# Designed miniproteins, single chains, continued (3), part 102

Each design is a single chain, and the fold is of that chain. pLDDT is the mean over its residues in the fold that is shown.

## One batch from the design tools (miniprotein)

Design m11543
Fold by ESMFold2-Fast:
Structure m11543 (fold): chain A 62 residues (1-62)
Amino acid sequence: SEEYQKEIDKLLTPEEKEIVDRANEIRERRKAGQPLTPEERRTLLRANDIIHKAKKEVEKKK
């Protein structure tokens, strides 16, 4: 829901949001079968940790 996205955004710093946005672009490239650099793989892992932690916090407060 829109409220769910707003709650996630509130938990992210501007820097974390930039990492998540970058990771979304990298994910599209990976789905297209393109190879990723080590730096891009690290960005995906970091973004996954950020979002996973934020989602757990939002879900626990329901």
Scores: mean pLDDT 77

Design m11544
Fold by ESMFold2-Fast:
Structure m11544 (fold): chain A 100 residues (1-100)
Amino acid sequence: SLEAFRETLDRLVEEAIEAIKNGDYEKAAEILESLLRMAGLPELASEVRDAVLNKDKQKLEEILKKVREYAEQMRKNGDELGFYAAEAAIRALEAILKEL
């Protein structure tokens, strides 16, 4: 169900935030990669892993901007699953950037 999907996304975001607070960037990178793959953005998923592990703030900000643009496109196209996954990735990316 859509509700169960959104609950899963919320749990993944909270897990990513907790991983970052604990300095577990490998786990945070894995969760972010998964969120972006669920959003249908596999190229950004690969880029985000490297950016998180290297603590590349500039690249993470670039990825965040692109994900926001894709999220808006998904919203306009009625891609609810992609939109919610992209919004979850945005929340996790914003949290990582605050800790860097």
Scores: mean pLDDT 89

Design m11545
Fold by ESMFold2-Fast:
Structure m11545 (fold): chain A 80 residues (1-80)
Amino acid sequence: SMEALRELAIQGLDAAVEQARRLAEAGLLSEEEVRAIEEAAAKAKEALRAGDFEEALRAIEEADALVRAAADRARARLAA
């Protein structure tokens, strides 16, 4: 159902924010990088709750791109 997909997407966004915060606590992400992920996730969750699924998909793609970029930077910092 659309409701179940919405809930799954929101849970995924919350998990991504939690992981970003954990990486920041480990010194692998900056506060700015975490803030960007939090803002993108909040935008996606707002669109999902409003039922604007086209905007939600766009915002989820933006959040995913930020998470992937942050993961790449975290790996580089860990290898240094």
Scores: mean pLDDT 83

Design m11546
Fold by ESMFold2-Fast:
Structure m11546 (fold): chain A 102 residues (1-102)
Amino acid sequence: SLEEELEEAKKDLLSPNRYYRANGLAKVARILAELGLIDPVTADMIGVAALSDSETLKELALAGVPEELREPIWDLINGRNLEESAEKIYEIVKKEIERRKA
């Protein structure tokens, strides 16, 4: 289920390892695309941006993301505020999953 995928993604997002965080962000991006909140192209760009040092690529990837998710995703890509950022993403995405079940 999307909820189970989100729980797994959250664990990866909390990792000090950039590759595990990138994997977590790719899972979140896939969930957001499945929910119709971002385009599949934006989801692919997030995955690439998570492993990139290009500020321009990170900004372009985040331009396709809902405003409320931009800061926490940006922070996770850059290895900052991991716990706070992962929790914000988790709460926002979980609420949207629950909203669509109703």
Scores: mean pLDDT 85

Design m11547
Fold by ESMFold2-Fast:
Structure m11547 (fold): chain A 96 residues (1-96)
Amino acid sequence: SAVEEGRRLREELAARALRLIDDPEQRAAIERALALGMGAGGFLLMLTKNMSEEEALKAEEELRKNGVEVNSDEEGLEYLRKQGTPEEVLELIKEV
């Protein structure tokens, strides 16, 4: 299901992010975002734009209001590209 696919993507992104982040405060923020049930879109924004969990949740709600559901890499990558995310960062996300 789309919900299960989004959860799996979120868990995979979280695992990768936690391996790359040495800052305990940022690691704690990621863990809080996961506990709050943040979707893949919001999580990708935290990873690429260094957004707080509050900012990412607000951005994810804005995506939903515009009919965008990020349940796959393709949808998330397209959204981030439109937001001006550098190609090097998009390539890193593809490796997850």
Scores: mean pLDDT 58

Design m11548
Fold by ESMFold2-Fast:
Structure m11548 (fold): chain A 100 residues (1-100)
Amino acid sequence: MQQAIDKINELSDQGGNAYNDALNQANRLQAVDTAAGQQARDQIDSLLDEFQNTLANQLGVAVTDPSKAEQAAKEAEEAAANFKGRLDSLINEMNSKINS
Protein backbone atom coordinates (compact mmCIF):
# COMPACT_ATOMS: atom_id res chain seq x y z
CA MET A 1 0.00 0.00 0.00
CA GLN A 2 2.55 2.67 1.03
CA GLN A 3 4.77 1.94 -2.01
CA ALA A 4 1.75 2.41 -4.32
CA ILE A 5 0.80 5.69 -2.57
CA ASP A 6 4.41 6.91 -2.81
CA LYS A 7 4.45 6.02 -6.54
CA ILE A 8 1.22 7.91 -7.23
CA ASN A 9 2.57 10.97 -5.36
CA GLU A 10 5.83 10.74 -7.36
CA LEU A 11 3.84 10.63 -10.63
CA SER A 12 1.87 13.70 -9.47
CA ASP A 13 5.14 15.63 -8.92
CA GLN A 14 6.51 14.53 -12.32
CA GLY A 15 3.25 15.57 -13.99
CA GLY A 16 3.47 19.00 -12.37
CA ASN A 17 6.97 19.47 -13.80
CA ALA A 18 5.80 18.40 -17.30
CA TYR A 19 2.86 20.82 -17.00
CA ASN A 20 5.18 23.73 -16.12
CA ASP A 21 7.46 22.92 -19.10
CA ALA A 22 4.45 22.88 -21.46
CA LEU A 23 3.09 26.10 -19.93
CA ASN A 24 6.45 27.86 -20.45
CA GLN A 25 6.32 26.83 -24.13
CA ALA A 26 2.72 28.15 -24.41
CA ASN A 27 3.96 31.48 -22.98
CA ARG A 28 6.59 31.64 -25.76
CA LEU A 29 3.91 30.91 -28.37
CA GLN A 30 1.63 33.60 -26.83
CA ALA A 31 4.40 36.20 -27.43
CA VAL A 32 4.28 35.37 -31.18
CA ASP A 33 0.56 34.53 -31.52
CA THR A 34 -1.65 35.52 -28.58
CA ALA A 35 -4.69 33.49 -29.72
CA ALA A 36 -2.66 30.32 -30.42
CA GLY A 37 -0.87 30.68 -27.07
CA GLN A 38 -4.17 31.03 -25.17
CA GLN A 39 -5.62 28.00 -26.98
CA ALA A 40 -2.52 25.97 -26.07
CA ARG A 41 -2.80 27.04 -22.39
CA ASP A 42 -6.47 25.94 -22.36
CA GLN A 43 -5.51 22.53 -23.81
CA ILE A 44 -2.64 22.10 -21.31
CA ASP A 45 -4.98 22.96 -18.39
CA SER A 46 -7.59 20.48 -19.68
CA LEU A 47 -4.96 17.72 -19.89
CA LEU A 48 -3.75 18.47 -16.34
CA ASP A 49 -7.34 18.33 -15.01
CA GLU A 50 -7.87 14.88 -16.61
CA PHE A 51 -4.54 13.63 -15.23
CA GLN A 52 -5.13 14.98 -11.69
CA ASN A 53 -8.64 13.48 -11.58
CA THR A 54 -7.24 10.07 -12.58
CA LEU A 55 -4.47 10.26 -9.94
CA ALA A 56 -6.96 11.34 -7.23
CA ASN A 57 -9.23 8.38 -8.09
CA GLN A 58 -6.34 5.87 -8.08
CA LEU A 59 -4.99 7.28 -4.79
CA GLY A 60 -8.48 6.80 -3.31
CA VAL A 61 -8.50 3.16 -4.49
CA ALA A 62 -5.00 2.53 -3.05
CA VAL A 63 -5.86 3.92 0.42
CA THR A 64 -9.34 2.28 0.57
CA ASP A 65 -8.44 -1.22 -0.68
CA PRO A 66 -4.82 -2.34 -0.12
CA SER A 67 -5.41 -5.44 -2.31
CA LYS A 68 -5.94 -3.08 -5.30
CA ALA A 69 -3.05 -0.71 -4.47
CA GLU A 70 -0.63 -2.24 -7.03
CA GLN A 71 -3.30 -2.07 -9.78
CA ALA A 72 -4.05 1.56 -8.82
CA ALA A 73 -0.35 2.44 -9.13
CA LYS A 74 -0.16 0.78 -12.57
CA GLU A 75 -3.24 2.67 -13.78
CA ALA A 76 -1.66 5.89 -12.45
CA GLU A 77 1.54 5.09 -14.41
CA GLU A 78 -0.53 4.56 -17.58
CA ALA A 79 -2.30 7.91 -17.01
CA ALA A 80 1.08 9.64 -16.49
CA ALA A 81 2.47 8.14 -19.73
CA ASN A 82 -0.66 9.24 -21.65
CA PHE A 83 -0.49 12.76 -20.15
CA LYS A 84 3.23 13.11 -21.01
CA GLY A 85 2.68 11.85 -24.57
CA ARG A 86 -0.17 14.30 -25.17
CA LEU A 87 1.86 17.20 -23.73
CA ASP A 88 4.88 16.27 -25.90
CA SER A 89 2.65 16.29 -29.01
CA LEU A 90 1.29 19.71 -28.06
CA ILE A 91 4.81 21.07 -27.37
CA ASN A 92 5.92 19.88 -30.84
CA GLU A 93 2.90 21.66 -32.40
CA MET A 94 3.70 24.85 -30.46
CA ASN A 95 7.38 24.68 -31.54
CA SER A 96 6.26 24.35 -35.18
CA LYS A 97 4.15 27.54 -34.86
CA ILE A 98 6.91 29.49 -33.05
CA ASN A 99 9.51 28.54 -35.70
CA SER A 100 7.23 29.35 -38.63
Scores: mean pLDDT 85

Design m11549
Fold by ESMFold2-Fast:
Structure m11549 (fold): chain A 81 residues (1-81)
Amino acid sequence: MMSEEELEMLLAWLAGLLGTSEEERARAIRILQSLSREELERLLKLADQHLATKGSTYSPEQLAQWQALIAEIRRILAQPP
């Protein structure tokens, strides 16, 4: 399984992809869908903590990207196995 450091790097990259194009957004979603439930749960926890500690320093556009990423992770986790 990926380390927390690798997951943090992945989170930042995926948040960026969601703000670029429809093709990159679809790519980000496919990457998220390829992760295990345990990895997605760790990503969600890290993303929530990141927004709690650094969200106030972000632009509205950056906040929207991170919120979209969190929403997509939650959507995938809500799907039955």
Scores: mean pLDDT 77

Design m11550
Fold by ESMFold2-Fast:
Structure m11550 (fold): chain A 81 residues (1-81)
Amino acid sequence: KKVEELLSKLSEKQRNQVLSAAAFANAGYDDLALRSFDIALKNAKTEEEKIIVAEAMRLLAKEQGNDKLVKYAEEKLKEIK
């Protein structure tokens, strides 16, 4: 619900990359999920966009119970701020 509001603020390309990372995580492909998330962060042009990408990923990972991805997203948020 909150994640949908965040994703609506991203471009279609960025949104699809975040959703791809979440899909890999849900399928158990943690390495692919982290790589896709890194690509989404790299494609974000502003600090605000990076924060949105990282927060959306953190919320999606929390919903999936993927503690590794939650921690990674939280670490990226600290690096941005």
Scores: mean pLDDT 82

Design m11551
Fold by ESMFold2-Fast:
Structure m11551 (fold): chain A 93 residues (1-93)
Amino acid sequence: DVENYSDEELLEEAEKMAKKSNKLEEFKKLVEEAKKRGLETKEAIAFAMFMLLNPEISEEEKEEALELLKKDLVEGSKEIVERYLPKAEKAYE
């Protein structure tokens, strides 16, 4: 379960779930666990990626997610953002 994941495992699972439109509730559990561990930047990036890649999310929420991805990032999260930001922006368009 999510409580037993390492910080990197949490991000990897969040990244996988961001690609699936019907995994919102499972993704929220990963985000909440990251928040409990004080991984605010990683949590925010994972959530933003999910919002941009999920076709069920509103245009206003996608704009907020895109702006969040463009804010200051920790180095470990930057590689994930650089990998997925072009795909997320294309999905938002």
Scores: mean pLDDT 58

Design m11552
Fold by ESMFold2-Fast:
Structure m11552 (fold): chain A 90 residues (1-90)
Amino acid sequence: MKELKSGTHLTLRAGDELVLKLRKGDSVIITAAPGSRVTIEVLEGEVYVAVDGKVTRLKPGDKITLEPGQRAVIAAASDAVLKVTAEAVD
């Protein structure tokens, strides 16, 4: 588990897996590298996720997927724990 400073930008590549701990009001940017699909799952708390102009509120158990080259801006609505995984795409 890693505790991040607000405004951190992460680029995920196939094989990456991490758990992020965010505090209320923190933001993080996650980018899927070329050839990689990233899945972001909320384990605890609530976040807003903005991808390609669409904003979604995620609660525990909800997931969002980033296709290769996509970027998500995540804002913590509460203290939150996210699981982020990246897999190779054909």
Scores: mean pLDDT 83

Design m11553
Fold by ESMFold2-Fast:
Structure m11553 (fold): chain A 68 residues (1-68)
Amino acid sequence: SKEQQARKLASELIYVEGLSPEEAAKKVAEKLGIPFSTAKKIVDQVIAEGDRLQSLPPDDQAALGRQR
């Protein structure tokens, strides 16, 4: 589904590429042909889920690049 594709792309753009939520939402909207408002909502959900993961043990946080 487009939602799953958007969530996967948003996760990669934020956590792998290090883009801002606004930049990630724009790229998701552009690549998937969805409205920016829809893409931004999905990006915000991905970030909220990532923030929750940061409360987990260090081993589960390694992939999130917490060392700046």
Scores: mean pLDDT 71

Design m11554
Fold by ESMFold2-Fast:
Structure m11554 (fold): chain A 81 residues (1-81)
Amino acid sequence: SPPALSDEELAKVRASIRELALRAAASTDPREARTLAGVVVHEIRFLATQNPEEAAAMAEIVRALLAGRPDLLAEVEARLA
């Protein structure tokens, strides 16, 4: 198994996921929005291999940030299942 992330590395991953989710939610280009949502899923899945509790917490934050975008939320949920 890969080593656990440091607190600093974890903070950077959290900030990256949040920023990408906000950019996806704000995107008026469907292709860009879906690409950004895909990167968010990839980062959450990577985080789950390091810290599954933190990955679950970040998934909840992403759901909240995508609440106004049911299309993106449905795609993220399907890929996280």
Scores: mean pLDDT 86

Design m11555
Fold by ESMFold2-Fast:
Structure m11555 (fold): chain A 63 residues (1-63)
Amino acid sequence: TVSRILAAGVEVARRVGLENTTTRQIAEAAGVSVGTIYRHFPSKDFLRSFIAMEIAIDEIEAR
């Protein structure tokens, strides 16, 4: 579930930009509820930090 949420977050961020990315858009892309996201990530800032880290790793690996 966590990996699915992060993958969806990266997809949404790449499509609309990290600053325009909302928990609702991530939930919709991952096929989960917003409540499910907050169950695994205690805040939106925590979630955004992990999405940013995943993007940085992807850029370093040139995938």
Scores: mean pLDDT 74

Design m11556
Fold by ESMFold2-Fast:
Structure m11556 (fold): chain A 90 residues (1-90)
Amino acid sequence: MEARKEALVAEILAFLDEVKAFYIAVAQQLGNQDMIAQINAEYEQAKALIERHRDDLDFLEAAVAEIAALKAKLAANLARFAEHLKKYQE
């Protein structure tokens, strides 16, 4: 039981780290310091929320399900963006 909760927390935190890294890179490319500050603040709040609920299996499973749905939506959006970019490489 503990191993499952730890695995779910690790999966959620890994996703948050990936999202943070991606958006920080975008904000740096844009030179937007306010966006960097907002991303850092939201990341710390999200991380604190996960840590507060680390023993709530129902919460962690719901969060992982939402992450899976979001990843699927992001993959679809990236596929559309890749299709658009191909038009400029020919």
Scores: mean pLDDT 78

Design m11557
Fold by ESMFold2-Fast:
Structure m11557 (fold): chain A 71 residues (1-71)
Amino acid sequence: SAIERELLQYAVGLANQLDMTPEQVLEEVRKRIEEEKGLSPEEKEKLMAKIRELIDEIFKMNEQVRKILEG
């Protein structure tokens, strides 16, 4: 859905902020998803799980890149 795509884009944008921790990104995304009235509770839970996985992957990749640049 368009709503799901917007929330995924929002999460990716936040995850690329160098001054935020994964926990801070997940908290901001959770707040945004809770405010969304176009999704069922089940859809919100599934989307949050997908976003958690995506954010974990982004932060792991960024850490690997950082280690290469610092080494």
Scores: mean pLDDT 79

Design m11558
Fold by ESMFold2-Fast:
Structure m11558 (fold): chain A 71 residues (1-71)
Amino acid sequence: SAAARERALAAVREALAAYLRTAREGSQDDADKVRELVERAGRAARAGDLETAERYAQEALDLSQAVLERR
């Protein structure tokens, strides 16, 4: 549905913002891990796998949050 696609794209955008923040404020190793999850989310979204895109985007957000809380 259009609503599911919009939700997945919003989640990927939030995950990308979280990666950029982690790249600026966290370690390179942590930023690379978040980047890999964002890339997986983006690939899933392009393939139309919206549920997988949301899952990887959420994992990227959770990892970014954990990294920044340890700072």
Scores: mean pLDDT 85

Design m11559
Fold by ESMFold2-Fast:
Structure m11559 (fold): chain A 68 residues (1-68)
Amino acid sequence: GVAEAAGRGGEGAAASGADAEAAYKAGRLAARAAGGDEEQQERAGKGAAEGAKAGDPEKARELAEEGA
């Protein structure tokens, strides 16, 4: 679903060394592609960005999933 897609997007971005902005966009885009609404997209992006700032792909996944 939307949460799982957002989590994978955030995890992938963080794992590739993406900065917070790139991870935000990746999480947002993954949530949108899975049919998430604008609020789910925004929260997924924010979660992915926080994980990327920490340099932790697992954290990026968890926070993006919780946001969506």
Scores: mean pLDDT 83

Design m11560
Fold by ESMFold2-Fast:
Structure m11560 (fold): chain A 56 residues (1-56)
Amino acid sequence: GHAEAAARGAAAGAAAGRRAGSGTHMVSQLYNEAWKGGADAASAGAGGLAGGLAGE
């Protein structure tokens, strides 16, 4: 639904913005963190949604 699409877009936008920011080796860093700590990846997703909602 609309809420699902908005949440997905906010998370994707926040994640893409973070990576685009200055990110030399950012992709490698995120990959290593996600691989070792799945909980960290979940927290990042939640943060992206919260950031998007706060901005809205």
Scores: mean pLDDT 55

Design m11561
Fold by ESMFold2-Fast:
Structure m11561 (fold): chain A 89 residues (1-89)
Amino acid sequence: MESKVTAKDVTANSPTATVTVTAEGPESDRYVVHLSSDARYDEPEVTEEKIGPNVTAFKVQAGKEASHVTIASVKSGELATAKITFVEK
């Protein structure tokens, strides 16, 4: 069974954004979530939530310096990337 990862681009009108990336695959798979950010001292807040027997949602809190959230399946190598755009400065 192939793992599926999903990420959707986010546009935020605030100094922070919540980006949700989703993984669907066997419980034996592992997922890596990366936040690309210029805020070197901000640790990204990631909340892992199991929403189904084979479905996990990762909610990432991103500051205004963040550009992308990427999710990767370790077992399948599938990747999904969400671009973050902050429109208010």
Scores: mean pLDDT 74

Design m11562
Fold by ESMFold2-Fast:
Structure m11562 (fold): chain A 75 residues (1-75)
Amino acid sequence: MEAEEHYKKAMEYAEAGDQGGAVRHAVEAARELVREGKPEEAIKVTTEALKKAGIDEKSAEALARRIVERALAEL
C-alpha cells in the first residue's frame, strides 16, 4: 500500500513537470520493497512507476535498475 502511494505521487509530480520529484518517490517505493526481500518486484514496480510518471521506457528501465541496485547495497 505505501509503495502504491509513492507511485501516485510520482505520477503527480511528472504531470506538474517535476521529473526529479517523480524519481524521488519511485526510489522510496523501491527501497521499501527491497527491505521486504523483493528486489525483482522492486524493479518491476519502479519501472512501472517511472513510466506512469511520463519517463520513456528505455530511461525508466535504466533508472529502475540503478535504483534497486543502490537499495540492495544499503542492506
Scores: mean pLDDT 76

Design m11563
Fold by ESMFold2-Fast:
Structure m11563 (fold): chain A 83 residues (1-83)
Amino acid sequence: AELNALETAALAGKDAASLVNEYVPQASPEAKETIAANIDLIQELHAQGKDVAYIQKVVADTVMKQVDGKINTSELKATGLKI
């Protein structure tokens, strides 16, 4: 499974605030906080030795639960294709 550009950068250990400002600068403050939490989740799962497929599944499930907030899947996909 391929990661998008944001997910790939998160796995490289870049900080969440820098990634949010680089990839989704136009997002609302609420959406930026949610995306930053997802980056932290990616990094935590990677630190635990979880594989990319598992991380993608957890992130996708989390994003679906967060759609009721201010984040949509298309907005995240626009930061980098290849899911």
Scores: mean pLDDT 64

Design m11564
Fold by ESMFold2-Fast:
Structure m11564 (fold): chain A 92 residues (1-92)
Amino acid sequence: DELERIRANLERQRAEDEAMVKLAEKGYEQALEVGRQSDVRFGVGLFEREAEDIAAEGSPEVAEHARKLAQEVRDYGDRVLAARQRSNALAA
């Protein structure tokens, strides 16, 4: 049945999209943890590359989610570095 084949393909695509979203969220959390351990630029850069790969392979919805997480990681990194810069200025 053609409809059963289409249904099976849609279910597989949804499972793949869900896995890609979970992969992006895991990378995001790992980047934040690396940032907390003082490697914020490295962690941000790694996740930005991972998010671009996920966006290239995923659906448009997965790509938008990955890009949003990449922007949040970038904003987090900028805030952490700005806070460290202010702390260093006060210590000088």
Scores: mean pLDDT 75

Design m11565
Fold by ESMFold2-Fast:
Structure m11565 (fold): chain A 82 residues (1-82)
Amino acid sequence: GRVRLSPRLSELFGGLTEMSEAELQAMVDEILDHLASRANAQGITDLSGSRLGELLGRDSLTPAEARAALAAVLAAHATPIP
């Protein structure tokens, strides 16, 4: 299926307004992999000054927090298109 992105989520994804569910999942997986790769020895990733940090309302996250926060953002900001 396809999803419509809210303006906030669209801004995170470079201005894309619609995508497939598979494309959305792939972009989420890329973000989570990137956050995990940047985590410090305590598993914390600094998001200060990033658009992702602004969208999530956080200056830092663990990868587990990022996964849960992105899932919540998707539920609020990605609407299935029939």
Scores: mean pLDDT 77

Design m11566
Fold by ESMFold2-Fast:
Structure m11566 (fold): chain A 81 residues (1-81)
Amino acid sequence: SMKIEYESEAGVYSISLAVYGIASGDTEVASRAIEYINRLTDLDGKEGAELGKKAAEAAKEGSEKLKEMTKEVEEKVKELE
C-alpha cells in the first residue's frame, strides 16, 4: 500500500546511511542508522532483505544521492531524539 511504500522509502534512506557509515569507517553513523531502521520497522535484529538490496543499489548510484539520503535521515533521526 502507499503507507508501506512511504515507510519503505524511509527505510531505504536509513539503510543507505548505514552502508555509507560502514564503507567510510564511520561506525557511529552506521549504528545510529540501523537503530533508526529497527525503530521504524520493528525489526528485532533482522533487516528486510529487500530493503538492504535497494539500499545497496542506491549506494552504487553515487555519493551525491547518498549525501542527500544522509541529510534526510539525519533530519528524521533528530525528530526521534
Scores: mean pLDDT 55

Design m11567
Fold by ESMFold2-Fast:
Structure m11567 (fold): chain A 92 residues (1-92)
Amino acid sequence: SKKKELAERIGEAAGRIAEVERARGVDADPEAAYEHTKALVEKILSQPPEVAKEQLERAIETLEEEAKTAPPEIKEALEEIIEALRQLKELL
């Protein structure tokens, strides 16, 4: 399923952000970030399509704002999440 592949990609990118944070001395757990983010995406996708679209749009707006001030490595992963969320929205 394309939706399942996109949820996996979003989780993996969130895990990479946590890895960068951990390397910089922040108490971050990459595995927990992956699992938690994937679960949130799956929860959004379980909603009625109109509600899911609104939640995805809000998530995209929030992450676009975060990406403006993020370090380059984190920004790359955030942009990957944003692209995957946009693709999920198009599939609804």
Scores: mean pLDDT 88

Design m11568
Fold by ESMFold2-Fast:
Structure m11568 (fold): chain A 61 residues (1-61)
Amino acid sequence: GSEEDARKAAELLLERFPELARYAVPEDPFETVDRMGTALATMPPSPEREEVLAEVQRLMS
């Protein structure tokens, strides 16, 4: 994915899971997505979590 795709993935993560804001890295959308995605992956499984992780994977591919 492009930097634009990484920004979209980060925005999706923040929209669906606002608590992930603490993992944002200024001016680094790829690191932001990696940190937020890793944190989300440690949360208990849910349909929303799985849906968002799948969409992030799609955007980053």
Scores: mean pLDDT 82

Design m11569
Fold by ESMFold2-Fast:
Structure m11569 (fold): chain A 74 residues (1-74)
Amino acid sequence: SHMVEEAAQFARDVMRKLGFSDEEIERVAEEVRQAVEDALARGLSPSQITARVIGVVLDAVARRLEEELGLPRF
């Protein structure tokens, strides 16, 4: 579906700019695909789907900061 691919590409573009490895980028992109597919199956609104996509990307960033710098999640 167009929305799933668009969201996955958004995640790839953001994660690439943040300096993640190709392997990590594809992992996060797949996580985004699954999140969008679940949200669509549940009938969530476009704004709710967008929030979930952003949440997946932010969770990946938070995990990296937690693991590499010892910073707590927020």
Scores: mean pLDDT 82

Design m11570
Fold by ESMFold2-Fast:
Structure m11570 (fold): chain A 84 residues (1-84)
Amino acid sequence: LFGEGMVKGAQAALDAAKDDLSPDALKQAQDYLKKAQDAYKKGDIDKTLKYSSKTVQIIVDNASPEAVARAAEALTAALQATAA
C-alpha cells in the first residue's frame, strides 16, 4: 500500500515538474523513478521509498519554486487517492 502510493506520488510529482527540469535533471529523476518502480514490483519497500524520495529530491533541487509547488500538490493528491 505505502510503496504503491510513493511510486505513484513520485511519478505524479515528476509529471507536474518535468517541463521545468533540465534534460540532465529529468533523466536523473526518470532513472530514480524507474528504480523505485522496479523495487516496488520486487516487494522491496525500503528501496521503493529510497528511490521515490530521490526522484522528489531531484525535483526540489532543480525545479523552480512554482514547479516544486505543483509537484507537491500532485504528490499529495496521488498519496490521498492511493490511501482511499
Scores: mean pLDDT 82

Design m11571
Fold by ESMFold2-Fast:
Structure m11571 (fold): chain A 80 residues (1-80)
Amino acid sequence: KDEEAEKLKKEILEEAREKLKKVENSADYQAFNSWLLKKIGEFAEKLRALGYSDKEVQEYINELLMEVSKMYNEHLKEKE
């Protein structure tokens, strides 16, 4: 169901938002990126388990990455 995919995406975005609040330096950004890569891998695996095609999985990953990228850029602009 699309509802399950959207729920998984929202959960990752919520975690990303909370983790970004604690990012202070370049080492923190590298740690965040490592966490994000692991979450993307888990997300792809879960989507495939739900019966999504490779194309659909890639489209969801692209949407997730776009939203995280927007959060990351907003965080950088709001930094003191």
Scores: mean pLDDT 80

Design m11572
Fold by ESMFold2-Fast:
Structure m11572 (fold): chain A 94 residues (1-94)
Amino acid sequence: SSVEEELLALEEELIKAIKEKKYDEALELLKKLIDLMLANVPKVITIEELKQALENFKGSFTQVLKKNNKEELLPKLEKLVEEAKKKIAELEAE
């Protein structure tokens, strides 16, 4: 699936942005990755897998931002996670 290739490419770009300390770019890439996952539930990714991925992203990004003195970006991360959780709840309501 071209979607699976796009997910892998976004994950690779996200990891690269984090390694290069481009945290604003990394958060934009994370949003694109989550939006692509949401658009492909349940065909490419299940709701449970997406929930697990979201919790993992939240934990990992929180740790990275705090470690690198980028706590000012935590509200952006929190908003991104909250919006994704709302969309997951909408998908579960069907």
Scores: mean pLDDT 86

Design m11573
Fold by ESMFold2-Fast:
Structure m11573 (fold): chain A 89 residues (1-89)
Amino acid sequence: KEEIEKLIEEIVEEVEKIEGKKSAEELKKYIEALIRELKKIIGDSQDLYEKIKKILKDVLEKIKNSKVSVDDVKTELTVSVLNYIEEQK
């Protein structure tokens, strides 16, 4: 749980440097909403926690290497989440 919160803060900090504070705050709310919906659909489990950590780490790495927009980050997070939900069917 705390590792996910730290990853979200690092993503938000990197985005704030590129897009500014309002965009970073919007992205934080979007990520938190996605995690909340995932917990509702799949349940709060260690497997979900590890998958969310991996998705967030991959996104953070991409932001650091390519300085992507908030919309790009939202798209990648959404696609990763949808793929994970489909894998759990």
Scores: mean pLDDT 76

Design m11574
Fold by ESMFold2-Fast:
Structure m11574 (fold): chain A 97 residues (1-97)
Amino acid sequence: SENRRLAIELEIEAALLAMHKAIEELEGTLSEEARKLIDEAIEHLREAARAAEAGDLEKAREHAEEALEKLRELAELTGDSTIRKLAERVEELLEEL
């Protein structure tokens, strides 16, 4: 469904925006390990968005799963509730993929 693909693409874009806002708020308090996890999560979310735009929902799922793993590690490392909620949102997105 075109509507399903568009909804998935918009949710990934919303997750990317939420990630950038969380980074801005955490800037200056982040460890090098946390920054690496952030970079990896963003890269996978961007790749998921590109795959969804191309109609490759299987590839979008694979990248979203990688992003979720990095976000969960980041949430555990930082204890940040915004990152935890973002991980939950990506997990919900995976149920639609």
Scores: mean pLDDT 81

Design m11575
Fold by ESMFold2-Fast:
Structure m11575 (fold): chain A 58 residues (1-58)
Amino acid sequence: ATLEEHGRVALVVRDYIANKDREKARKELAEIWPEELADSILKMVDRGLAEGAARRAA
Protein backbone atom coordinates (compact mmCIF):
# COMPACT_ATOMS: atom_id res chain seq x y z
CA ALA A 1 0.00 0.00 0.00
CA THR A 2 1.17 3.54 -0.74
CA LEU A 3 1.34 6.49 1.64
CA GLU A 4 -1.24 8.28 -0.52
CA GLU A 5 -3.69 5.37 -0.17
CA HIS A 6 -3.28 5.39 3.61
CA GLY A 7 -3.83 9.15 3.67
CA ARG A 8 -7.04 8.85 1.65
CA VAL A 9 -8.35 6.11 3.96
CA ALA A 10 -7.64 8.32 7.00
CA LEU A 11 -9.56 11.22 5.42
CA VAL A 12 -12.54 8.98 4.60
CA VAL A 13 -12.63 7.66 8.17
CA ARG A 14 -12.40 11.20 9.57
CA ASP A 15 -15.29 12.36 7.34
CA TYR A 16 -17.35 9.30 8.36
CA ILE A 17 -16.86 10.12 12.05
CA ALA A 18 -17.94 13.74 11.39
CA ASN A 19 -20.86 13.06 9.01
CA LYS A 20 -21.82 9.48 10.02
CA ASP A 21 -22.49 8.77 6.33
CA ARG A 22 -21.56 5.08 6.19
CA GLU A 23 -22.72 4.62 2.58
CA LYS A 24 -20.43 7.41 1.32
CA ALA A 25 -17.49 6.15 3.39
CA ARG A 26 -17.97 2.57 2.14
CA LYS A 27 -18.05 3.74 -1.50
CA GLU A 28 -14.90 5.85 -1.14
CA LEU A 29 -12.98 3.09 0.69
CA ALA A 30 -14.01 0.56 -1.98
CA GLU A 31 -12.27 2.75 -4.60
CA ILE A 32 -8.98 2.28 -2.71
CA TRP A 33 -9.20 -1.22 -1.19
CA PRO A 34 -11.26 -4.41 -1.73
CA GLU A 35 -14.88 -4.19 -0.55
CA GLU A 36 -14.31 -6.79 2.19
CA LEU A 37 -11.47 -4.74 3.67
CA ALA A 38 -13.53 -1.54 3.45
CA ASP A 39 -16.32 -3.22 5.46
CA SER A 40 -13.81 -4.44 8.06
CA ILE A 41 -12.37 -0.94 8.49
CA LEU A 42 -15.80 0.64 9.00
CA LYS A 43 -16.71 -2.12 11.48
CA MET A 44 -13.54 -1.39 13.48
CA VAL A 45 -14.30 2.36 13.45
CA ASP A 46 -17.87 1.70 14.65
CA ARG A 47 -16.56 -0.52 17.46
CA GLY A 48 -14.02 2.10 18.55
CA LEU A 49 -16.66 4.83 18.61
CA ALA A 50 -19.05 2.63 20.62
CA GLU A 51 -16.34 1.83 23.19
CA GLY A 52 -15.44 5.52 23.48
CA ALA A 53 -19.08 6.51 23.97
CA ALA A 54 -19.56 3.79 26.62
CA ARG A 55 -16.55 5.03 28.59
CA ARG A 56 -17.79 8.66 28.50
CA ALA A 57 -21.35 7.67 29.44
CA ALA A 58 -20.15 5.74 32.51
Scores: mean pLDDT 74

Design m11576
Fold by ESMFold2-Fast:
Structure m11576 (fold): chain A 101 residues (1-101)
Amino acid sequence: MSELEKKVIEILKELGAEILKLEPGYIEAELEGEKVEINILGDHVFVHTRSKEIAEKILEALKKRGIPATAFVGESRDLLGQALRDYLEGKKLPSYEIIEE
């Protein structure tokens, strides 16, 4: 597990999240009854959840630790999938922005 993954898990636990699944670069958690999916590529964290309030809480916690992150709010993974592709192609991503479907 990378140091960034360890820091993200620590932040989630500090927020009261239950960790449901851990894989390299991928975390599933539950925070305040809402499922949260986290992808980690390089130094950037991608947060996916249906709750804007949960997305804001996680982004603020990551920002306080200096961890670049973008959040995606909605049921669809299409916007997240596009952002992951854009990151892999070397495109610049907005940090601490919430993108809604």
Scores: mean pLDDT 82

Design m11577
Fold by ESMFold2-Fast:
Structure m11577 (fold): chain A 60 residues (1-60)
Amino acid sequence: MDIPGGGPMDTLQQMLDSIDRTRDEALRRATSEEQRQQIRQAFDVSKQSLIDMEKQRLLK
């Protein structure tokens, strides 16, 4: 058992949960609509990237 302490990559849901929590905190700190839009887009791209990687892993 070797946990690098960076968080497990086996469970996509856990990664998405962490991202969602971080995004929520960032949105709370945002004071402008422009900033909120940027945050949402950035996190959306990150989520999509993770999902795409996981899909490739499941396929092969």
Scores: mean pLDDT 72

